# Designed miniproteins, single chains, continued (4): the designs that were tried, part 32

Each design is a single chain, and the fold is of that chain. pLDDT is the mean over its residues in the fold that is shown.

## One batch from the design tools (miniprotein)

Design m13076
Fold by ESMFold2-Fast:
Structure m13076 (fold): chain A 84 residues (1-84)
Amino acid sequence: MLLKPKEKLKKLLESVGFTEDELTLSDVLTGLGYYIYKEKLADPENPNIVNLKDTELGEIFGVEKFNVKDTKLIVEKILENSEV
């Protein structure tokens, strides 16, 4: 499935090297992982928790944190911020 990220998500993905207008879900997930690593957003006590408060990704998704194992939430947030 190809996704066309909306403006805010597209700019975030471009900042980590994903510059194409249409990306697979796998590409978007990889780009988000690179962003989280670059910005050091993983919680130091629990690496399954990502802290998004006062971040670009937190603003885009509208959440202050999420668990990386919550694949349903992550996919829903990607789809809300993309055209399919």
Scores: mean pLDDT 84

Design m13077
Fold by ESMFold2-Fast:
Structure m13077 (fold): chain A 95 residues (1-95)
Amino acid sequence: MEEKEKLREIVEKTLREIFSDPSIIPEEKQKELIEKEEQAVKTTTDEKELEEFGLKLLAEIISEIAKIDEETALKILREMVEKRRKEAEAYRAAL
């Protein structure tokens, strides 16, 4: 079994489940997420920095729910974002 591909599928499935039902995120983790987001907004107005903080928070949530390493989840999330960015760019070029 390809470990990297399996981990990617787990991350994608967990992300879909979270967006379908946010209550799957433990209440304690939801509170921590809100506090970290508020702190980030107070610290910077840079959109790229806020996006990076958002990805890190999603990685923490996915790690908690799917029981995978946070760093692994973050790496996969970054790869997914980059892929979607390239797809959007290609779509706009076709118009």
Scores: mean pLDDT 71

Design m13078
Fold by ESMFold2-Fast:
Structure m13078 (fold): chain A 68 residues (1-68)
Amino acid sequence: VAKVIKGGPADKAGLQEGDKIVAIDGKPVHNPFEVVGALADGSAHTITVERDGKKIELTVTGGIIPKL
């Protein structure tokens, strides 16, 4: 993750700058389009991030409008 908007859904889920998103709902993701698509439905999803060499699971709730 390159940047986290303070108070946004990513920040509320506990995402931090420097986190690498590696899976969503236990399924590996390979590009930002897969991340955006998986989270676009507004439902709660489990994201797995790599932080300081450790995998951490976070729950994100809310729709992401794909502004690319």
Scores: mean pLDDT 64

Design m13079
Fold by ESMFold2-Fast:
Formats: structure tokens, sequence, C-alpha cells
Structure m13079 (fold): chain A 100 residues (1-100)
């Protein structure tokens, strides 16, 4: 079972990575550059938790974060980007909170 402190740390780091993806997109980075930068940060984050989470749990978090980043990168308007961030964070938080 995962501690509440570990869950909070995972959510915090996931939020920071997705918010950085938004910032890179606002700075005019291409979708491929945003996705590549975020993927690197996601892999670095998950490597820190490899001994604390199962392979299935790590894969689930990675999949949700990569989906969120891809949606942020594809957004055509500020409103679509803000909605992609919000929905992705809700999905990630819900998943992490469900982990045992």
Amino acid sequence: SLSEELKEELIKKAKEILEEAVKLKEEGRSPSEVIAAARKKIDEMLAEFKDKLSESQLSGIRSLMLTGVAEIARAKTREEMEEALRLSLEAIEKYIESLK
C-alpha cells in the first residue's frame, strides 16, 4: 500500500511536469518539442519511484501523463490548453489516489 505522502509527492511532480508543458507551448515550442521535453521529465520522475511502485502502477501514471501532454501540445487555443491541463490533472490525481 502507498502512503498518502508518496501519493501527494507523485501528484505534485506530475502537476509540475504538465504545467511546464503548458509553459513551453505558450513560449512557442512545437508540439514535438513539448512532448519530447515532457517525456524526458516523466521518465526521470518515474525512475525515482521505480522501487516504490509496481511496473503496472508506473505504466499507468506514464500513460496518463503522456496523454495529458499530447492533448496540451495539440490544443489550438488557450481555452483548449487550460481544459486539457485541468482534465489531465483530474485523471492523474484520481488514478494516483486509487493506488494501493
Scores: mean pLDDT 89

Design m13080
Fold by ESMFold2-Fast:
Structure m13080 (fold): chain A 86 residues (1-86)
Amino acid sequence: VTYEELLKELEKVEKKVIEVGREAAAKGASAEEIAELAFKVVEEAAKKSPPEIAEFLEKVKEAQKAAAAGDMSKVDELQEYLEKLK
């Protein structure tokens, strides 16, 4: 798996998360409900992806959950992982 392939999949997931989040917010969803929808989008993308991309998306989901709890260390680990693939 290349950095370019991971970046393309991440961009697709980010666009879907933004779309779903905006629609939910417009309907009066809470921040917690929006976060749950974001996690589901990442999880569904991982299920439909090749194993290498699925593993990367699982790391993204873990980083998102950790960040939501106030722990940015998983986000930092994910950034380092992406930098190593360049």
Scores: mean pLDDT 76

Design m13081
Fold by ESMFold2-Fast:
Structure m13081 (fold): chain A 59 residues (1-59)
Amino acid sequence: GIEKLKEELEKLGFKDVKLTEQYPGVAVEIDGVFVGVVDPKNVKEAVEEILKNYKEETA
């Protein structure tokens, strides 16, 4: 779920992670940058998508 997703992102070194429920997904912001809406049921896939989007937004 959402809490597990936040824990996995924090383990990767992200300090400013904001998750907002956007039924049926979750909107993700890292360091004030919106990185997309992901499915919190698929935590591994969600983390991979967030990392890809964050890299593109901060490039």
Scores: mean pLDDT 78

Design m13082
Fold by ESMFold2-Fast:
Structure m13082 (fold): chain A 66 residues (1-66)
Amino acid sequence: MSPEQVSQVAQIVYEDLLRKGYSPKEAAEAARKVGSLAMEDKEKALEYAKKLGVSEEALEKIRKIL
């Protein structure tokens, strides 16, 4: 997984969580965690993002990058 793909995944999570009412700090911490998990295990990253309440639209975008 490239650093560019990690950055794109983190950006999608960050923007989606901001729309759901997360603070910028909370959204950034969650996005960083999802990005780190994606480097280790793509399925665990997707499961964690779902638990955070990331939208199905955002999850589909992440799946296309991974």
Scores: mean pLDDT 83

Design m13083
Fold by ESMFold2-Fast:
Structure m13083 (fold): chain A 71 residues (1-71)
Amino acid sequence: MNKEKLEAEVKTALAIMDYALLVASNASPEELREAAERIRKTAEEVKGIDPQSAKILEDIARELERLAEER
């Protein structure tokens, strides 16, 4: 396995876990927006290495922003 691809997959898994914890803990709109921005930056970093992981990260960031708007 390529180390860069493995790192991209690990970053994606951590983002999924962070997303789940933020949703479960009823995180504030500010916390959700900060997480979305950080995850979006990670998506851009991995886009050239693992487009599938980048798409998952972009979807998570979008959902976090949507949840922030609802709270």
Scores: mean pLDDT 80

Design m13084
Fold by ESMFold2-Fast:
Structure m13084 (fold): chain A 64 residues (1-64)
Amino acid sequence: MDAISQQNRDLEVDGLAKINGLSDEEKQKLRTSEEAYQEALKKVGEKSQVGRDHAREIAREEEE
């Protein structure tokens, strides 16, 4: 991997770690394992959508 691609991966991993509350060990796995990285991306996408749907439902119940 060239230096630019590696730097972009590192920034993405740091972002995923912040969003998911990952440990330093889990961050290191995302940097070294393509499969772990892809699974983390899928989890973030699903968590974001489920979180938004849940927040909307709570807001609707509070308005009534």
Scores: mean pLDDT 62

Design m13085
Fold by ESMFold2-Fast:
Structure m13085 (fold): chain A 80 residues (1-80)
Amino acid sequence: MGKEISDSLRGLADEAKSLGTPLGKEASELLRKGADYVENGDYEKAAELAEKAAELLKSMGRDDDSGVLYKIAERAKQLG
C-alpha cells in the first residue's frame, strides 16, 4: 500500500516541478515531503501535504492532478 502512494506522490512531484513555476515548485516540495512521510508510516502528515499540493495545483488550473491528489489524501487517511 505505502509504496503505491509514495510512488504516485513522487511522480506528481516531478510533474509539478516540470511546470517551471513558483507554485509548481512549492507543490513539488510538498509532494516529496508527503512521499517521505508515507515511507515513514506517517500517513496523516502525508495526507495534509497532498491536500495542500492539490489546492496549489487547482489554483493553477490543473484540476485533474488536483483530483488525483485529493483521492490519494483520502486513501492515506484511511491507512493512518
Scores: mean pLDDT 83

Design m13086
Fold by ESMFold2-Fast:
Structure m13086 (fold): chain A 78 residues (1-78)
Amino acid sequence: MEELAEKVKEVLESRGVKVSKEVAKNLIKALELGEDASEEEIEKRLYHFVASHSVEDLQKIPGIGKELAEKLKEAFGV
């Protein structure tokens, strides 16, 4: 879990989005990411998740407020 959370944070930071470790863990749970997921797989899964959810739906993830949800949409171009 810790290594996967760091990978999620690194993928998001590469797109200009800073998240806490707890938000990264909550995203792992929401996306159902495996412990062995690569950075490429994480980026692909995050893109599809963000593209398929509204700003309001993203806010249902604990620790994600409106500003962070909007930044996620902008960062992935959706």
Scores: mean pLDDT 83

Design m13087
Fold by ESMFold2-Fast:
Structure m13087 (fold): chain A 58 residues (1-58)
Amino acid sequence: STITNKTPAEEKERLLAELDAEIKQLEQELQSASPEERLVKEVALALSKTAREEEQRL
């Protein structure tokens, strides 16, 4: 195990915050996306939301 200055709970909060930022960024990009980019970004958004839910459950 690696020694970190953060507790497991703090690490989880950091990961959730990063995923929330990624989701927000993708949602903003979708507002301006071309049709081809929209499809890719919608898939990325769905995956990021799934990852966030998985992390929240851990």
Scores: mean pLDDT 77

Design m13088
Fold by ESMFold2-Fast:
Structure m13088 (fold): chain A 77 residues (1-77)
Amino acid sequence: SEELIRERRLVETALALLYAKGDLTETARLLGVSRATVRRYLRELRRLLAGKSVSEIARELGLSQSQASYLRELLSR
C-alpha cells in the first residue's frame, strides 16, 4: 500500500540520516536521491514525528532510544 511504502521510505531516510550524522549530501548518496528529495523526505519525517516522545519514535521506526534521541536532535537543526 501507499502507506507501507511511505513508512518504509521514512525509516530508510531516518537510518541514512543517522548513519550520515546529519550530512545531507551523504544522506542523499546513501538513499540514491537528490538533496532536494532528501529535504522533502525530512519535512515528511518532521511532520510525522511532531509531538511524539523519544519512546514513541523508537517504537514506530524500529530504532533504539539512543538513535531516536539523536534523530530528534538532527531533525531540529
Scores: mean pLDDT 84

Design m13089
Fold by ESMFold2-Fast:
Structure m13089 (fold): chain A 88 residues (1-88)
Amino acid sequence: MEYYLAPVTIDGEEGVLLITVEDGKVKSVEYLTVSEMFGKDSTLTAQDLADLLSALLNATILPEEFWEPLKEAYLKGDLERIQEILSK
């Protein structure tokens, strides 16, 4: 399994999109919020969460150019579009 991370803000909540890939196919996309992982009063950022997840899962933090397209595809539930973005 391979994991990809995109730091994004959704509805004012900072977080990370965690994309799980197996055999070259997107299996799941999850949105993990900074407040859920570190608590509401935390000064930690989406980048801090991405760094933690990268270390724990050996995940790749995607370049900033991919973050907004992945956020849009996630909000639409479009796994095929997420697959296309990662294949570039």
Scores: mean pLDDT 83

Design m13090
Fold by ESMFold2-Fast:
Structure m13090 (fold): chain A 65 residues (1-65)
Amino acid sequence: ELEKAKEELEAWAKKNKLSEEAIKEAFKYLEKQIKEGKLDIKEVKKVGIEKDIEEGVKLLKEAAS
């Protein structure tokens, strides 16, 4: 579930020394994708949440102005 995804994101972010702001933005991105039906939470769990989070954070930072 989303809470477990948040815990995995926080663990991954700590390992990669990301800011709390980056974690927050990545989580908002994931919540939005799930709510819009663009990302199935079961699919995220199977594929590997760390990979999806890393890609999401990278894309979000590249898009930020």
Scores: mean pLDDT 58

Design m13091
Fold by ESMFold2-Fast:
Structure m13091 (fold): chain A 86 residues (1-86)
Amino acid sequence: MKAKQLKESAELLQQAADHIRAGDVERALELAKKAVEMAEKSGDTLAATFTRAAYQEARKHIEAGDLDAASDVLDLAAVVLRQESE
């Protein structure tokens, strides 16, 4: 069900943000990638595109050493997807 998959994607993005704050970047990227896959499986092309963009932006911030910006991007994406799941 689309709403359930978007909610699950949002929860994964929130967990990814928490792992970035904890310094576990590898785990965070794994969780964020799973969030993208969940959004894609929902069939919502806008949500999937948005989630992929957030994942790519967070990766760029991580590569630049800006973990705060990376976690903020994923937190915002989680909020947006949670609203879309309602």
Scores: mean pLDDT 84

Design m13092
Fold by ESMFold2-Fast:
Structure m13092 (fold): chain A 55 residues (1-55)
Amino acid sequence: GMETAVEAGRLARKRGEEEFGPIAGDVASLIGIEYGKQGLTPEEAAERALEEVRE
């Protein structure tokens, strides 16, 4: 749901920012929100977002 998508975005932002800086964190947040909307858990969504940011 929306709450899960928001949490996925926060987790993805935090992890992306820690690895690659604030711009990567913002990008990871947007990707994480989309995966969260698709029904992935916040942790799965964040992991997939980081994989995409690394490419």
Scores: mean pLDDT 81

Design m13093
Fold by ESMFold2-Fast:
Structure m13093 (fold): chain A 97 residues (1-97)
Amino acid sequence: SEAMEKAKKLLEEALKHLQRAIDALRQGNVEEAYRHAERAAKLLDEAEKLTPGNEYVKKARDYAVKAIEALRRGDYDTALENLQKAIEYAKKAIEEL
């Protein structure tokens, strides 16, 4: 359960960075959005390692990575959609932990 408590804190921190990435994108600050999305993806990767087999943590991480890929190619609408999906699944993961 210590691993689950640590994973929950990582997910809560990732949620803050995912929201900051969305806010930065809406302000036109693509570089700041990228930095926050990258930090969220790293936090989600660590949470996934602590919760092997948790489908919601895996989906949150996968969507955060897709958002980063969309940002890299200048597809900001797709980046926004994937950041929102990452938030949705991270919240579901917190509810199950």
Scores: mean pLDDT 91

Design m13094
Fold by ESMFold2-Fast:
Structure m13094 (fold): chain A 94 residues (1-94)
Amino acid sequence: SMKELEERNRKLGREIVELFEKGVIENVKKFYEETKEKVKELLEKNDLEGAKKVLEEAIEEFRFMLEYATVSEEVRELLEKYIEELEKQLEELK
């Protein structure tokens, strides 16, 4: 039946989208944690300028994703949260 093939194709499409969505969330979280670790290492070395640069570059990258990438509501909320947290950390270094 043509309807059964259409239903299977729609289900497969949803599963693929969900898998990509989970991958995007995981990659965003990983980038955020790697950014935090790099900032921590630079601050431990008393490299304040390096720490500020890493924070600024990470904020710009997340803002680029928000403005130009097609992202889900979950990814958007995560990016907005991480931007706020990184901007707060950057302000504390001034």
Scores: mean pLDDT 81

Design m13095
Fold by ESMFold2-Fast:
Structure m13095 (fold): chain A 90 residues (1-90)
Amino acid sequence: AAAALAEAEAAFLRGLKAYAEGDYATAEAELRRAAELGDPRLQARALSALGLIALDRGDVERARAYLEQAAAASPDPAAMRAVADALLAG
């Protein structure tokens, strides 16, 4: 529904803002909400952001899990997997 997608987009933006401010707990909660309510493109972006937060916190295993989920949710799984591989290699 349009209302759920609008809420997912708002949650995604709030998550990115919280991450920029160093509030990882709020960032993770909002990005999880965006992944749950969003369309496949927004789900992939939210899961990728969660993966980047996990990498920033040193949790490579959790980052890999999120990036694999992002690839599966993506409208272009091959492109998303290439991005995930590059991030995990760096």
Scores: mean pLDDT 79

Design m13096
Fold by ESMFold2-Fast:
Structure m13096 (fold): chain A 63 residues (1-63)
Amino acid sequence: SEADRIVEGLREALLQLKDVASPAQLAQLIERERDAFLSSIDDPEVAARTAAAFDAVRAEVVG
């Protein structure tokens, strides 16, 4: 639930950035956010779910 909320918010922000950022810049931003979020999450279950959700967003936004 919390991981889904974070990822959905980021997904919408990234979609808005598609009009002002290149695919390469979006990929870099996704990697930075993924690393930052995972580093901030102390719960390994939430971290694992968040990582999987980021991978899905990356595939959809960049791919």
Scores: mean pLDDT 76

Design m13097
Fold by ESMFold2-Fast:
Structure m13097 (fold): chain A 111 residues (1-111)
Amino acid sequence: GPDPVVEPGDRVLVTARVTLDPAITEPEAREALGEAIGKAVRDALDRGGLARVERLEVALTGPHELAVFVEAVARRPASTADIAAAVRDAILSVPGVASAEVTATRLPPPA
């Protein structure tokens, strides 16, 4: 179906599965990459004017795999596909990233 549209004030959940270059074997290098990915995602959302990041977590899930979890509040109208694409492009811009799978979901209003 068509990608959901978010409006200013809507809550968005963004999740990503990131694969690292297998040449990156040092734990400190993987942690530095996680920090760089988190910064790139925050910069893309906050400074791109798409969403205000409220929570951002980056976790090592395997030797060459990270998970990214973002809770954000939309700052302008956008599709969830546009938000996912902006996050994906930001992650892929980080040297040492091999691939990224990104999903953005509009959260329901608070009960």
Scores: mean pLDDT 84

Design m13098
Fold by ESMFold2-Fast:
Structure m13098 (fold): chain A 82 residues (1-82)
Amino acid sequence: SAEEEELLERLREIQERLNRNFQEAKALNDQESIAELQRLVGQIQELARQYFYENMPFEEVLERLRKIEEEIDELEKRIKAL
């Protein structure tokens, strides 16, 4: 569906953003940020799995994804401030 295509594209963009932050955190040897990024990757993968394989409601997926995106925003600001 169009909604699933939009969600997959959004998840792809988030994954690319996380990869970029991983590269920055690794260059700074920031173990705390690396661990936080790994946790966020796991949460996103589990959220996608719950939506596609466990029939999680789309609205719930969007709400949880929004919270994850907020955490990524805050983490990115911290990494860039180093």
Scores: mean pLDDT 84

Design m13099
Fold by ESMFold2-Fast:
Structure m13099 (fold): chain A 109 residues (1-109)
Amino acid sequence: MSIEEKLELIRELIAKRTLDSLRQALDLMLEILQSDDFEDPSVREKVAELLAELFNTFKNNPEALIPFLKFVHRLGEENVAKLKEVLSKFEDGIVYNNALSNFLTLLGM
């Protein structure tokens, strides 16, 4: 699957608003964040937007807490730091960075 196909599939999965689609979207996002594709600025921007949308879509669903916690744990400190750095460089970077910070705070991290 190409990077463009993965990004579009994540968008479609977020739109479905189910726990199964959340889990699939997080798995695909993890693949991108751990790949060399994440070094591409256009990929970084799209991933940041989709992650913020994903968190905002599911943050009020208590059943989403476990999938998000597993995602952050699998991502690891190095990739979380890279993601925070990327988020700080975009339009509304403060908003995206605050969304990620609120997400990490919710998980006790």
Scores: mean pLDDT 72

Design m13100
Fold by ESMFold2-Fast:
Structure m13100 (fold): chain A 99 residues (1-99)
Amino acid sequence: SSDRAALAEELLEVILDPSRPLVEKYRAVGKLAGLLGLEAIPLVREALDRSEDERLRARKGELLGLAVMALDPELVKLALELGLLSPDEEAGLRAGLAA
């Protein structure tokens, strides 16, 4: 819906804004995952790849991991099946699911 798209854009702006505290960026990633489900994963990845914020570059794996972990367990399994994760992200998530 247009309302969901508008909220997603606001959350992406928070993630990309270098003036925002890191805690607000983490909160925005979690909210985006809750709003968009599996569609949040490639969107967060692209935003982090385009970010000029050195804090986000250093923490890209943590932020992507947060987006994945904020999904329902069934959606996490589906993300693995659909190959939405990089090999390193998939290996880490599979290890976590096996524990």
Scores: mean pLDDT 71

Design m13101
Fold by ESMFold2-Fast:
Structure m13101 (fold): chain A 109 residues (1-109)
Amino acid sequence: MKKEERYKHAYELFSKVLPDEVAELLAEVIASIEALTLEDIDELYEEFVAAREGFLRLGFDEALALQMAFMIFVENLKAKAAELGEPLTEEQLEKLDEAAKLLKEEAKK
């Protein structure tokens, strides 16, 4: 599967729920993980949406629910990448940390 297909698919999904800059960084990381299928990306997205909805039902505000769901998503992505035999690189982890930072900054605006 081509990197461009994974990038486009990930961006189209995550840009619906995340700020554009965060969705772009996330899509770059997902695109760089060659073992991920479009089905794997769909599963990760569905888990992210479910986590966010769960936090909202517990009474957390939108910004905090999104941040908490994103933290769970990052751990799920790390686990999936390792399961597929391609553990996340330092460069990929740095991009995920930057995405989390941007998400926190958006919550303050």
Scores: mean pLDDT 84

Design m13102
Fold by ESMFold2-Fast:
Structure m13102 (fold): chain A 91 residues (1-91)
Amino acid sequence: SAEEVLQEISRAIKNEDYEKTLELIKKAIDEGIELDPGVLFTAAGIAARKLGNEEALSLLDEAAEKMRQATSPEERDKIYREALKKIVELW
């Protein structure tokens, strides 16, 4: 369930299992589990920064730039989802 996936992601972050955090996010996306894309983006951002992947950091910066131009929650969610798909494919 969505609740179980969020709990597992939270545990991975608390345990500093950043690669596990990204694996769980990728699994949720691949399985079509409906989770708040902003919450997933925040978790992916923490993991990517801690792992120090230059390409992932570049994707986070690109998403932040697009977010500054976003005028609706729907546009924001789209930016988060597009960035998440690219970030999780790096691991």
Scores: mean pLDDT 82

Design m13103
Fold by ESMFold2-Fast:
Structure m13103 (fold): chain A 98 residues (1-98)
Amino acid sequence: EATSLNNLGSVYASQGKLDEAEKCYQEALAIHRQIGDKDGEATSLNNLGSVYASQGKLDEAVKCYDEAIAIRKELAGDRYTTEVEVAEKLSKIGNLND
């Protein structure tokens, strides 16, 4: 299961075995993409981005994070928009000082 690969990747990353972590997250990402699990795809991309950043591959890390953020925004849809609107509205009310 792709979740087990993400967990194994996290163990390798915590041990400083970044190449092994990268392979685990890449395999998890491929599985999530094949089965259409967008939430799992975003999680694997975020984990892979973190490994790339630790390796000094900053351009690759940014690409992974941007793709993960884009997927999460799509999955949140109207809920994300509504929560952001409510938070902004509450902030404006809280800043009404006389």
Scores: mean pLDDT 74

Design m13104
Fold by ESMFold2-Fast:
Structure m13104 (fold): chain A 55 residues (1-55)
Amino acid sequence: DARLDAIAEELARRGVSVDEQDALLTRLGLPPADQVRVRQRTIEIRRQAREEAAR
């Protein structure tokens, strides 16, 4: 879902905390399933960035 991926990329770029991310997703009115999907994608993007930086 291009929209959810774009949200995840933006949140990863901003470097927001988990609590801040959850609050933002709730304010966007996303269903719980979509919130979980965005969270998982953001975590994956951050993990990849950390692995690249640790290289």
Scores: mean pLDDT 76

Design m13105
Fold by ESMFold2-Fast:
Structure m13105 (fold): chain A 91 residues (1-91)
Amino acid sequence: SSSQRQQLLQQLLQTLQELIEAARDDPSLVALARETERLAQQVSQQPSQQNIRDLAVKQAALGIEAVALGNEEVIELHLRSIQLSDQLVET
């Protein structure tokens, strides 16, 4: 439903904001997280194959950077964002 989709989007955006705050000293990771926010909003409004693919590619890049940073909190927030994104694209 549109209500469920909006709730999932809000949870995803909140998780990404927490990730940005945890990674505030890493500009590249912050930039990737902000791009992921933008793409998540686009998928929520228009779940096209292209928008879903773009989100998946950006989340993969974010995951690689999060692991490279070695911050367990950032890694856990990234994994939560993946779970929420999967729920969003399936809704």
Scores: mean pLDDT 83

Design m13106
Fold by ESMFold2-Fast:
Structure m13106 (fold): chain A 125 residues (1-125)
Amino acid sequence: AAAQAAANYQAEVDKIRDEALRLMAERHLQKADDYLTKANEHLKEAQKLIEDSKYGNPEEMKKKAIEHYEKAISDYQKAIDHYQTALELARAVPEYEELAKRAEDGLKTAQDNLKIAQENLEKVK
């Protein structure tokens, strides 16, 4: 009786813990996805401004492109931080393998796009 009661209590505690970890991981994934989307929009706008600079005021458009690259870099770094946190939380529970994979895929995309934004910023400075 006592051993069964202790086992039942532990199972409920483990369930509450695992669900809390899942909710925290999902929250960090949502924040990471939001920052990734914003960063991608800034990267796209910066690239468009550089292309459009061939037809307009190149110095003004270049300055605006630099501002958008800097915003993209900042938002990619925030996305990376949130994806890393989500990955660590998801990896704490083996059953959350798909959540961990989503965090890994997002982390790789954010890291690859951060590198593109940094390289493009260096070329336009």
Scores: mean pLDDT 89

Design m13107
Fold by ESMFold2-Fast:
Structure m13107 (fold): chain A 95 residues (1-95)
Amino acid sequence: NLVRAQLYYSQGVLAEKRGDYDSAIFYYERAAKLAPKGSGFRGTAYDNLGNIYVKQGDYDKAIHYYQLSVRNYTLGGRHDNADISQQKLNQVKES
């Protein structure tokens, strides 16, 4: 359900802006799960999850979500977005 994915994504963005990373993770995970495979929303939700886990120092989870973001954007033909997520993935692997 794309409408519900968009709602959860918006709640995640709001939580992240407040520094409420636990709530942001909750909402972004639900946004990703409900968004269609290859959709920009699913890719962006995974990328945002990776970014939050980098901020928390959880590099294993950050790698996992950036890999999911790359795969999802590639599946959707969003190569520029996939390249950006791949760059973030490579940076975390070097950390």
Scores: mean pLDDT 86

Design m13108
Fold by ESMFold2-Fast:
Structure m13108 (fold): chain A 104 residues (1-104)
Amino acid sequence: LEEAIKRGEEAKKRLYEEYDAESIEEEVRLEGDTLTATVRVRFKKPLPDEKLPEALALARLVAIGLAARAAREAGLEIDFSSIRVKEQRATRTEVEVTVEARVR
């Protein structure tokens, strides 16, 4: 719960400080009992190949933290065991992760 939000904030800080992110865009949608969180990270310069998996993992943590925060703000309970990566896309200059979670 609070750990997921904290991990997301820490991952966001690392993307700015270690990966030289230019922007991090966050989008949340609630459709019925499904919460969808999308995070798009744009980098100032192309990332080396070796950094791409780490950047993608950090973006995923940001998306999970975003979903947890959105659920708390809406007064909903998030089922962390339901969290799944719906879509992920990575280029050297941009990483996008979409996660889905069930809420009640």
Scores: mean pLDDT 86

Design m13109
Fold by ESMFold2-Fast:
Structure m13109 (fold): chain A 81 residues (1-81)
Amino acid sequence: SLDELFARAKEAIDARDEAAFLQELRRMMLLFESETDPARQREILARLEELLALAREKGMSPEVIEALENAVRHVRARLAA
């Protein structure tokens, strides 16, 4: 579920485990690609934006920040279409 993926991603950021975080981000993006409901797609976007803010606050690497920025941009573009 989205809530479980978000919780694991947040735990990975708190632990500064970038590999674990990127794995959970990939799972969230796979969930997004399978989602057909725009309301649920917006929920995924909100969670990705929360993770981006947290990753910046915790000083995660540029690679993690860029991956999150790309994910947020991709989801926003899909919702704007």
Scores: mean pLDDT 88

